# Designs tried in a protein design run: designed miniproteins, single chains, continued (2). Part 9

Each design is a single chain, and the fold is of that chain. pLDDT is the mean over its residues in the fold that is shown.

## One batch from the design tools (miniprotein)

Design m4277
Fold by ESMFold2-Fast:
Structure m4277 (fold): chain A 58 residues (1-58)
Amino acid sequence: KEEAKENALKEGKSGLEETLKNVKTKKIEDVKEVIKVFAEEYNFYDVEEELIKLLEEL
């Protein structure tokens, strides 16, 4: 994708959906931590907000 934010959201959402499918014994907080690290690595903290929101809706 040409837009970094759009690409980051798409990848993050895909990762969240995969993780939630396998979350039989995992805590939601662990997934949120992964999202925060992802946002920090790409310096897109506003993307972190949107990804956390998405996770809470799933």
Scores: mean pLDDT 62

Design m4278
Fold by ESMFold2-Fast:
Structure m4278 (fold): chain A 100 residues (1-100)
Amino acid sequence: MAPYQPVPTTDKEAVLEHIDRGIEAAKQIPDPEKREAILKHFEEAKKAVENGDYRKAAEHASRAIVAASSLPELTPADWEAIQHFADAAVGAKAMEEAKA
């Protein structure tokens, strides 16, 4: 797989797309307890973005990434999809800073 290079975005729809890709990657996690915890953070981030709470979205996205980083069973493809969540977190933070 080609190396993934995150591109920050301030577009709400692009942030939601990154979150949805992260959710699909998280569904492949074999540990059901870890999968549920990570999916919860993704779902909370999505809800926050939909409500315009980009600060909360960035916080949940960051927590999901930290949780996922402890999973040695993730494939490179799953890890790349979780990198899209990192883009979503950066984008959500930028939108919150622009919101004033």
Scores: mean pLDDT 67

Design m4279
Fold by ESMFold2-Fast:
Structure m4279 (fold): chain A 72 residues (1-72)
Amino acid sequence: MVSPADAARVTLEVVAERGPDVSPEEIVKATEERTGLPVDEFGRKVIEQTVRTLRELAARDPAAPVRGARLA
């Protein structure tokens, strides 16, 4: 099974590539494709929580494309 650290890392990568509105299901698929390991229920919760945190951070600096460049 994918580790929580790998699930969080892939979530950061996918959000950086596709933006904070990416669905948790797309991130689960990307995590399984990139790690070669299945995402369990705990991994899904880590992905959902990481996406929530990233969306909150993006909402804090909505007008900062220079700061958001690493997430976008």
Scores: mean pLDDT 73

Design m4280
Fold by ESMFold2-Fast:
Structure m4280 (fold): chain A 74 residues (1-74)
Amino acid sequence: SSLERLEQTIAELEQLAAQSTDPQVKAQLQDMITALRGMLDEVRREGTPEAEDRAMAVADAMRRQAQELQQQEQ
């Protein structure tokens, strides 16, 4: 489900943030986590397919950005 995918993405970003040694990278990852948690709450409240699709697209983009940040650090 989209909720499970959002929760999985948040968990992956939290793991990356915990492993990061660069304070700037860690801060960016934490901002992404905060944004995705907000989207997860919105999807839970609204329950519309449109909200789910939008949230999943943003989560996928943030996952890609997080991988790029990790490559720059390591």
Scores: mean pLDDT 81

Design m4281
Fold by ESMFold2-Fast:
Structure m4281 (fold): chain A 114 residues (1-114)
Amino acid sequence: MEELKAMSPVELSGLILRFLFEHFETMNRKAAIYVALALVYVSEGRLEEAAEYILEAEEEYKKDLEPASPREIQLTIWLAVFGASEAELRQSTAAKRAAINARLDAILARGRAM
């Protein structure tokens, strides 16, 4: 834990991305939520929270629970990048898809007005 908290933002980002790449098809739903949050927090410079979430993702992965679908993982990452709360990331695939579409529609409308 101490070693992860002492990592540079680049090193921690690399660790998070490697976890995502290696476990994309095998990680369970909760691990997917934690790795998505870790990625967002490291991008915000919140290194302590990012380190905590990647450790939680590793612990959930070790439990060898049923894998989430690749689509569920993709939707979880996109929604987290759009600033969704942990509670929103725990919602159904259909609810996540609707939330992403609403956020994309808002971005497109703003872009057209600029």
Scores: mean pLDDT 81

Design m4282
Fold by ESMFold2-Fast:
Structure m4282 (fold): chain A 58 residues (1-58)
Amino acid sequence: AADEERFARSGELVGRNGALTVAEHHGRPAPSPEELERYAELGREKGRQNARDHAAAA
């Protein structure tokens, strides 16, 4: 439970910041707020999945 939440929060930040970094690196305009929220949600889902994978491997 705690690990899933920690990974989800990390994933959210990585997803949002990653989208901004990729756009900036490619010289594109910053993503819309709605797109950033979608990337944050995808990051949370990825984080939860990674937490489960780590728990299963441990």
Scores: mean pLDDT 76

Design m4283
Fold by ESMFold2-Fast:
Structure m4283 (fold): chain A 71 residues (1-71)
Amino acid sequence: SPAQEELQKELTRLQVLYGMYTISRDTSILLAERSKDPALAAQYRQDAQALDTQAADLQKRIDQLQAQLKS
């Protein structure tokens, strides 16, 4: 149905965003690990934590849409 097609498009969009946030999180973790400056390392760890929180929120929305598509 057209409604189901729109939900599938939204699901794909959220999955792409999730991938982008998780890649950015992993990059920030790597930069924190490699930084010899404690202040800069702390900034990267904070960035990674914020990105992880955003990814978790996106995962909840993905799970809701997947459940809706299966019903």
Scores: mean pLDDT 90

Design m4284
Fold by ESMFold2-Fast:
Structure m4284 (fold): chain A 114 residues (1-114)
Amino acid sequence: SASQQEKILADSIQAIRDQLQELKSLVDNNASEGQIMLQLEKLRLSGIDGVEQLAKASESVDEAERYLRKFLEEVKKLLEEFKPTFSKDIQKRLEEIYEKLEDYVKRLIEKLKE
């Protein structure tokens, strides 16, 4: 249902925000490179989980495409919000995570249209 999709979207975006806040906390406290890389991996997996949950809850291909595109738009906005708080190297890693998530969504939509 649309209500279920909106809840999954909101919960998935909140999970990504929480992971970005944790990343900021680790950076601000001079955490090890390994801890930062692990947190970036958790962020990547949260993105994939959000995509999979939205696709699974969709009642049609058109609904899945709409909510997956909304998810990508909200993730992009969230990354732009946090981007200025991070070093250029972390910004590049976040951009790579977003590009891979965008590609994953594209492949999933193509598969759903088969």
Scores: mean pLDDT 88

Design m4285
Fold by ESMFold2-Fast:
Structure m4285 (fold): chain A 71 residues (1-71)
Amino acid sequence: AMAERLAAQGDFYDKQGDYLTAGALYERAAEVEPDPQRAAELYRKGADSYEKAGLTDKANRLRQKAEELEA
């Protein structure tokens, strides 16, 4: 599925140390994921990647989106 493909690309770039690209890919994966629980997990993975990139504001935004999906 599209979300799985995007998440796999995110995993690849995260492993390469390209945390900005990984964060963006996980964020896109979450946005196209139809299961809200899985989407929340993908937003948290994106947040962790953005945090490693030093992008704390972007990371906090994705964590907020994950919490909203679980509420």
Scores: mean pLDDT 88

Design m4286
Fold by ESMFold2-Fast:
Structure m4286 (fold): chain A 64 residues (1-64)
Amino acid sequence: TVTTKQNRVKTLLLDNGHSPSTATKIANEAGTMLKNGTSISDVAKWVSDRSGVDFDAVLAALSD
């Protein structure tokens, strides 16, 4: 579900040293993008660009 993907992104960002507020905001926007029909790869690129987390790590979090 979108909620599961959003929670995985939030956890990944927390594990990479982002604050809870930053991780929550980025994860919430990623969830909105997914709900609006943005592709998983495009959301992964956006999260990677915003957070500095590796694209492949973000893509893996969104693929499960």
Scores: mean pLDDT 84

Design m4287
Fold by ESMFold2-Fast:
Structure m4287 (fold): chain A 65 residues (1-65)
Amino acid sequence: SMADEQELLEAAKKLQEKGLIESAEIKDNTITITLKEESVDSEVAVLHMAALASVAGYKLEVIEK
């Protein structure tokens, strides 16, 4: 739903503000996040987004730089 999509984008925005991700995009039922750096903090961000996506019924794709 649009509400689930907005919740996922708001969560991604908070991670982007923390410098953990570079970008986030939703297409169909998939959220794609691009990580800024490979670190333990980035792993926590991925786990957080994976949990939210799972509850919302979205697929999570992760791109590392």
Scores: mean pLDDT 78

Design m4288
Fold by ESMFold2-Fast:
Structure m4288 (fold): chain A 97 residues (1-97)
Amino acid sequence: SPLELTILEFRGLALDSGSYFLFETGKKLQKSNPELARRLYEEAIRETQQAIEVYDRLIALMEGDPSVPDSRRQRARQQRERLQQLLAEIQQQLAAV
């Protein structure tokens, strides 16, 4: 339903924002408190993975629906790709702690 698409977009945005906050906070604390930074990176990984799952579901629901604009599908795919890049960055940072 159109409402389900909108709710998934809001959920994806919330998880994306939360993950960014945790990752940025972890980087700021890494030198002074590496154990806390490690925990924040682990939480950021979990939220990023959940965001990717939300975008996977969103893209699947838009698939084959001709009423969904190409621009909306393109935006969802770009957001998913950015989240995959973020996930790799957080994982690399965690491995360095």
Scores: mean pLDDT 91

Design m4289
Fold by ESMFold2-Fast:
Structure m4289 (fold): chain A 68 residues (1-68)
Amino acid sequence: SELKELEEAKKRFEELVAAGELTEAEKLLFEVLFEMKKIELELPEKEAEEKIKELIEKYKPEYEKLKA
């Protein structure tokens, strides 16, 4: 189940956050990746591709600021 895989990935992410192992840039990256996967699961393929592209373009500048 793709939903189950997403839940397991989120749980691993929460463990890394609790351990203090993630930078602010890494937290943003994982949050965007989880949102992309949610879009893929909820929308038809064509609409999902468009929304994912918009999401990446929106968060790219923020990620670059946090990475610096």
Scores: mean pLDDT 78

Design m4290
Fold by ESMFold2-Fast:
Structure m4290 (fold): chain A 70 residues (1-70)
Amino acid sequence: LLEEQRKVVLEGAEKLAEHVDPETAERIKKLAEESDEGLFEAVREMGRVAAQNPAARPVVFETFNKLLGL
């Protein structure tokens, strides 16, 4: 159910706010909240953030593991 995936991404974005610019975290949250297409865009943005910011990687990795049921 996409509602459960959305909750996981929103929780991840809240934790991500500790490691990135607040506007970046807020943009990811808005993408996830706006639509199902936006939810997938939010996941892609989290991946880009992890690629550019090593401090964000543990949070993004944890979020992706939850999305995959790991």
Scores: mean pLDDT 82

Design m4291
Fold by ESMFold2-Fast:
Structure m4291 (fold): chain A 75 residues (1-75)
Amino acid sequence: SELEKLKEKIKKAKTPEELAEVAVELAKLMGEEVDKQDVLDAITDAMTKDKVSIEELKEGLLKQVEAVEKYLKAL
């Protein structure tokens, strides 16, 4: 349920800020504490330095959610 909500948020996201919010929520589900600003800075760096598009970042986050789903289902 929570992972399905994150997938929908990723699909609807249009800004790096929205993707950073989802990444923070995903990290919490894995027991990690991350700062939203640090995540946003990392996303911005990827877009500006590595020329990564927001579409590529969305694909990456969706793959991470799918990996977490498979991991939790295997437990």
Scores: mean pLDDT 81

Design m4292
Fold by ESMFold2-Fast:
Structure m4292 (fold): chain A 68 residues (1-68)
Amino acid sequence: EERRRLAEEAREWLDKATQYMKDAIAGKNKEKATKAARHYSRAVQAYLDGDVEAAEKHRAEAEKIEKE
């Protein structure tokens, strides 16, 4: 069940990465959107590689960027 929850979170990270990429392409807060998209994408990749620690680190960095 924890594995299913983490998979659902990874899907949310993918959706956020996609949305921020669209915002960056449209020129909406391009620098912030690009950084957030990059970290969410890296979090998804780390999750797929089984590196939960790296996934959490990239998610935390993306969330920090969102708060700025």
Scores: mean pLDDT 82

Design m4293
Fold by ESMFold2-Fast:
Structure m4293 (fold): chain A 100 residues (1-100)
Amino acid sequence: LEEAIELLEEARRLLVEGLENDSISEELLRKAIELVEKALELVRKSDIPLKDQIALLLEQARRSLERALENVENKEEAKEYVEKALAGLGGAITLLREGQ
């Protein structure tokens, strides 16, 4: 599951950079969603005790990113959804590192 952690850390890095530089864009959000989806697929194929809990956190993060993408024209609302996604990604990364 090291690959899943690497994908999620890359997604988190892109989202944090986007927030810090006021550069949340459709391209950045789509890339982050792709990384989360790849990590989610790896988690779902794994045999780890917290698989369903981690998958739920990643699905919630993905939905928040989709909401940010839908609201990309409203920077304040998009940033709020990105922050919600970052919280979910952080939780998932913590469980992946501690559970395996």
Scores: mean pLDDT 87

Design m4294
Fold by ESMFold2-Fast:
Structure m4294 (fold): chain A 99 residues (1-99)
Amino acid sequence: KQEEIDRLVERIEKLIDEYVAAVKKENPSLAEEYERFGESIKRLVEEVRENPEDEIAIGVLQVAVAVAYTTDKNLGIEEAAKLASEILDEVTRLSEVVR
């Protein structure tokens, strides 16, 4: 169980790095904002890893990524939106593993 959580967290963190890189490439004016967002999301992912029973951390993470996906689509940063969708899928899988 913990090994599966660790693997999902590593995968999600890698996707977050790719997501931030995609935002910087598609819209450099958003770089600073999305770097901070990426750091916040990684912190939430680590919180879930350390406290897998924390339903609030998982819920906040899912909502934050879902909002990012919608925002990215509206901004036309399609590569970033696709990565946000992939992050949401992996976060959902993480939620299933911890519960």
Scores: mean pLDDT 83

Design m4295
Fold by ESMFold2-Fast:
Order: C-alpha cells, then sequence, then structure tokens
Structure m4295 (fold): chain A 57 residues (1-57)
C-alpha cells in the first residue's frame, strides 16, 4: 500500500544516497511514518522493517 511504498522510497534515499546504516535509516523512516500517518512508533518500525526486507529481495 502507499505507506509501504513511501517507506521503501525513503529507505533507498537514506541508505543509497545519504549512506546511513540500516539501523539509523529504519529509525528515521519509522519516526517519519509515525508522525505522518499517526502510527505508533512500534507499528511504524514494523512497516519500515517490512519495506527493508522487500528491498533485500
Amino acid sequence: GPVLEEAEKLLKELIDKQKLSRGTALNKVAQYLSEKYGLTLEEAYNVAKEAFERLEK
């Protein structure tokens, strides 16, 4: 869905262009999604983690 697609796009930007570590990128994306979509930090982190796992395929 749109939240996962945005998470994937942000993770690519942060890791590939900004050269952030996986952990830092996941936390930044989780914080962004939590604030933008009103998710709990735990829910947002799980979405960010799922998006990252999809990118690793």
Scores: mean pLDDT 84

Design m4296
Fold by ESMFold2-Fast:
Structure m4296 (fold): chain A 74 residues (1-74)
Amino acid sequence: EIKEYIEKLEKETEELREELAKTKLSPEVRAKVERLIEMAEEAVRQLSTETDPEIQKLLKETAERYLEEARKLL
């Protein structure tokens, strides 16, 4: 089940990168969205190797927060 969740998050990060590529934004806003996507990708990467359930929960919540913030700016 955690593997399916990781696959879902990876798909969401890729979809946001595609939206970012098609969206006209100021350089400052674009840089902020890029950073948020990168931070979400890093959290997903850490989640894929993490074995502690409490840390898995925090990484999952962290990735979701960054993705939500990125969506609000697009």
Scores: mean pLDDT 84

Design m4297
Fold by ESMFold2-Fast:
Structure m4297 (fold): chain A 81 residues (1-81)
Amino acid sequence: ALLSGRELLERARELFERAVEEGLSHEEIKERLLAYLREAAPRVAPEHHVVWALLVGAVRDSRSAEELAEDLEALERWLAS
């Protein structure tokens, strides 16, 4: 089955929260999320590819775990609109 933008974001958030609880550095959190997003890419539904691209950008360009958390929350609000 193809992944929706919502499923992709929910999984990314789950991985982020677990990595923070494990005490991972910002760089380790980025590596974990980017690895997931890379593996998930071929399973993303074409109509939700914009969510995947925005999520990759948010993770890759984040300067801190706090900034990444804020960007994930912003994407969740955007998808709910």
Scores: mean pLDDT 86

Design m4298
Fold by ESMFold2-Fast:
Structure m4298 (fold): chain A 66 residues (1-66)
Amino acid sequence: EEEILSLFSEEQIRKLEELLRRIREKLANGEPLSPFEQEFLEKVRQAANSDNEEAIKILKEIIERL
């Protein structure tokens, strides 16, 4: 977890935290997620179910798009 975060810049981590905060707010309020937010959650789920090497690859692809 902390080791994975060390692979990303402070800027990328900040954007990730902001995106997660927004998604949590929308889900709590029953608001629809944007297509990108839906893709982001699906990719995070895929990473959680993948081996470490594939998980890192998936997370990098998402974070690079932030």
Scores: mean pLDDT 72

Design m4299
Fold by ESMFold2-Fast:
Structure m4299 (fold): chain A 91 residues (1-91)
Amino acid sequence: SEEEVIELLKSGKVEEAIELLKKQDPVLALALEKETTPIEKLRPLLLHPNEEIAQAAAEVLLEKGDDEEIEYILKISPNPEIKEKAKEKLI
């Protein structure tokens, strides 16, 4: 379920969350396979239709990602709160 994915992302269990998402959405699974690391695989999730999944993925990228991932959040995320957190991380 999407609720289970959100809980795994909030717990930092990125690989388990990605495996559940791949089982639920074959199109998203193809997008996830283009990325090389578990952290980079969170990039497509920033635009997920479920705003809680998008926010949870952004929070993991803010915590564990490098400056490139934080800059990607600023460019792509539609969420003003997440964009503000990303700006603070780059200062």
Scores: mean pLDDT 75

Design m4300
Fold by ESMFold2-Fast:
Structure m4300 (fold): chain A 57 residues (1-57)
Amino acid sequence: SMEDRRRFLGTVWKTYHENGGDLKKTAEKLGLSQQTVSNTVKEIKELLDKGENPFLP
């Protein structure tokens, strides 16, 4: 669902910043691959650049 996707994006973005942008630590913390974290962070940045807020309901 869109709500599940928003929660996922928010969790990845928060964890990424809490770990100083360290993809490996973020991936280990979330049980994801580094590539998944990298791709998700890129998606979030692209949405923000378009003026979209991926974290709001």
Scores: mean pLDDT 84

Design m4301
Fold by ESMFold2-Fast:
Structure m4301 (fold): chain A 66 residues (1-66)
Amino acid sequence: KTVTATVVSVEVKEEGDKATVTVTLEDDEGNRVTASVTLPVEKAEEGKKEAEARARAALATLRGAT
């Protein structure tokens, strides 16, 4: 079966010299996972990619482990 996951929300919270990037994914079965990464603000865009990758990995693990 093809597994599809959609990015439901992306939030970037900057505080001073740091940025916390939070990504929420939802799959076609209604499972939702949230992943956050805290990085220096200068790496916020890389943090977005990393948070999304972590969320996708967590979702895959959740689906594989009942």
Scores: mean pLDDT 76

Design m4302
Fold by ESMFold2-Fast:
Structure m4302 (fold): chain A 72 residues (1-72)
Amino acid sequence: SIEELVKKIGGEIVYKPENPKILVLAPSRETAEEEYKKIGPDALVVVVKEISVQQVIDFMKETGLTGFTSYL
C-alpha cells in the first residue's frame, strides 16, 4: 500500500487523495500544509527529514506517480 511505502522511506502522510498523481516532500507538517494550498487536490503530501534520490526513484516506480516536488 502507499502507507507501507511511505513508512519504508521514513515518511509520514499529511494528505492522501484517492487518486494521487504527484508526490510532494516537505521537511515539516507546517511546510506541507502551507504548500498544499498551492499544489491542488491530486498531491500525495509526505513529511520526511532525509531521503536519497534512489529512494525517491523507487517510490515513484512502485506507486506509479508521475510528478514530483521537493521542499526539503
Scores: mean pLDDT 80

Design m4303
Fold by ESMFold2-Fast:
Structure m4303 (fold): chain A 69 residues (1-69)
Amino acid sequence: MSKEELEKEIIVAMARMLLAIAKLHAETEEHKKIVEEMEELVEQLERAESVEEAEELLEKIMKLAKQTE
């Protein structure tokens, strides 16, 4: 596994963890809508061709996760 591939795998794992935590704590309709948006971004992240694209998508996911706190 290359360093770039490993970095991408770590980013994907972080995104999946944030989504799982958000799903576990989503009690309001607003939070459930945010979770739906995060799910779409995680799907895009898993299809990302580059680490840079993955990092941009992770930043968006992190911003949405912050709104569920």
Scores: mean pLDDT 81

Design m4304
Fold by ESMFold2-Fast:
Structure m4304 (fold): chain A 58 residues (1-58)
Amino acid sequence: MSGRELAVRLLMHDMGLSEATAERILASSEEAAARALSRHTGLSMQKARRTVRALRSL
């Protein structure tokens, strides 16, 4: 399993996002991904940015 595939599954199972939304978030810039994650999950922008960075390091 690739790091990207793992990140998609974590977004789907832990945060309740659809596969299409998870893939779109991971394909976006860090800031755009953080905004999308914040919008869909209710995380603060600071927490969303940290989450995106962690997922991209997988």
Scores: mean pLDDT 80

Design m4305
Fold by ESMFold2-Fast:
Structure m4305 (fold): chain A 85 residues (1-85)
Amino acid sequence: SLLEKAEEYDKKAIEAYEKGDYVTAGNYFLKSARYYEEAGDLEKAIESYQKAIDAYRKGFEATGDIDLAVNELAAATNLAALRSK
């Protein structure tokens, strides 16, 4: 169930990213990463956090929206914590 939710959010994130909706993509990659982490799939959780960071950064570069820079930092912090496990 958690793994299925992670995979569905990852798919939605990729679709949003391909359309240039980096905010939606970042949010979905972040949800996917959290579900992979809860499921114990740390490798896929790491990958999804990295994709969330990339999406938020691209959104910030396009818009200058400081909230996206904050979201990027939060995702990077979660990734660092996960890599220390």
Scores: mean pLDDT 88

Design m4306
Fold by ESMFold2-Fast:
Structure m4306 (fold): chain A 98 residues (1-98)
Amino acid sequence: SMGLAEIFFKEGEYNTAIIGYRGAARVDPENKSQALTNLGKALFKKGDYKDSIKAYQESISLDPNNSDAWRNLGDAYDKLGDTQLSRDYYRKSQQLES
């Protein structure tokens, strides 16, 4: 199910990808953090930065070692003009990749 959402995301069909990733987050608890990170990416591509942040925050609450989610949270805050939070989250991502 998440694999199909990834295909829609790669094809630029972000609305369909969002539906797929939300579904994956509900029915697949083992992959919930990954599904929420991918949901956040799809919301970000649509320009829904605040909802993107919520998805990334839920992802990192489940998997604090997800460096991709921390980096993407930094990108979303940068788009909202919060340069300090953006830098803090980029630093967190870098620390997890070391």
Scores: mean pLDDT 88

Design m4307
Fold by ESMFold2-Fast:
Structure m4307 (fold): chain A 66 residues (1-66)
Amino acid sequence: MTEEQVEEMKRAIERASEEDLVGTGLAGALLLEDPEAQRAAIAAMLAAKDKEDAIRLVEEVGRRYV
């Protein structure tokens, strides 16, 4: 996972509506080449309570896999 992928996912989440939040996050996660990073990003997006939580969880995934 690259720092650029983390920033793109965060930017996409910030631009997404609450209805599109999970779909936007999953689309970004599926582009990750590392299967552990992809699994962590998918789990994070499914666990996110709102947009702010989703951004924090994506940052945590980035901290582990960048």
Scores: mean pLDDT 77

Design m4308
Fold by ESMFold2-Fast:
Structure m4308 (fold): chain A 59 residues (1-59)
Amino acid sequence: SPVDELLAIAELVGFPVRVRFADGSDLVFNDETELRAWAEELVARGIDPLSFRSIERVP
């Protein structure tokens, strides 16, 4: 699923992760649970969670 694909990318980058979305929103997720909840809400609204502009590790 796109949710699981986004989580796999985040695990490779390392939590906490900063994700910038195509709409310009810029959010930090501390763990898989926070990111999964956000991604599932995007899917419920018909938005592709893989439509992000960037994903990076926050120190």
Scores: mean pLDDT 82

Design m4309
Fold by ESMFold2-Fast:
Structure m4309 (fold): chain A 82 residues (1-82)
Amino acid sequence: SSDVEKAKKAILKILISKEKISKKELIEEVKKETGLSKSVINEAIKELIEKGEIEYDEETDTYIGPTKLGVEELEEAVKKVT
């Protein structure tokens, strides 16, 4: 639906500008930007995860955007921040 697409665009925009974000904060920011319901936002999140465009980190209860995923993979390979 057009609302789910609007939510997906807002989610990706937020995550491109931020390294990672909590589930609560992501939903709040998307609501603030789009005015969409929590149910529509959750549907958009689910579809983005299914496509591999964003990732959920179970340890920190946060969502990770495409730019952070690329950096994290590089950090795992190189371990330059210890």
Scores: mean pLDDT 72

Design m4310
Fold by ESMFold2-Fast:
Structure m4310 (fold): chain A 71 residues (1-71)
Amino acid sequence: MEEELELAIEVLKEKGYSEEDARRIAELMLQNAPLPVLEELAKELGKSLEEVLEAIREAARRIQEAREKKE
């Protein structure tokens, strides 16, 4: 869980999010938060929902690859 959180934070930071914003997005992503919750977060961060979803998709892809290697 923590390893996946830290990996998601790193991906989000690479996309220009701050440590705090990246952590919030990563936590909601790992909790499988519904779209309305993600939309509210995007508005709070001054981002579009689409930008946040694209960042989440990339983070999720890298986490999934790590999970498959661990089985």
Scores: mean pLDDT 78

Design m4311
Fold by ESMFold2-Fast:
Structure m4311 (fold): chain A 69 residues (1-69)
Amino acid sequence: SDLSQRFMDLMDQYYSLSSDRQQQLDQQLDRLTTRAQGLLSQTTTPDQRRQVSIDHTQQVITLMQQSIT
């Protein structure tokens, strides 16, 4: 399904988690964001930037799904 729709559903589930669990996920998400920013700094074309963004979004969705279930 649409990545945007999946992201919104996961965010609703995220906000239902305990504060401690949200903090643990935030730390893992921050690491993914830092990695994506590093990769973006190395991109030279719009297609490469788009691919990094897609890969990052997929990794976020995967991490959240694995952590929430």
Scores: mean pLDDT 81

Design m4312
Fold by ESMFold2-Fast:
Structure m4312 (fold): chain A 92 residues (1-92)
Amino acid sequence: LEELLKKLQEELEKRKKRMDYITEATSHILRALRLLAEGRASTDPEEQKRLFREAVEHAEKGVEYAKKSGDVELQKIAEELRDRARAELERI
């Protein structure tokens, strides 16, 4: 009984940590998407550069947390978003 309780507590802790990392990754990905969209809508090159730079930073954080969560699909999404934001910065 005590062995099963310890095993259950360990599994619940691992699950909570994974969920926290997924939540963090998703939050950063959504922020990066918003910043990328705002940058594309801006007509000011300096504002575009700032918004795209912030989008890269949030996408990179998304990659970091997705890697920690072990979610390969979430990591790929964040990496594609990072690469797109970097390309927009290089265009300016």
Scores: mean pLDDT 88

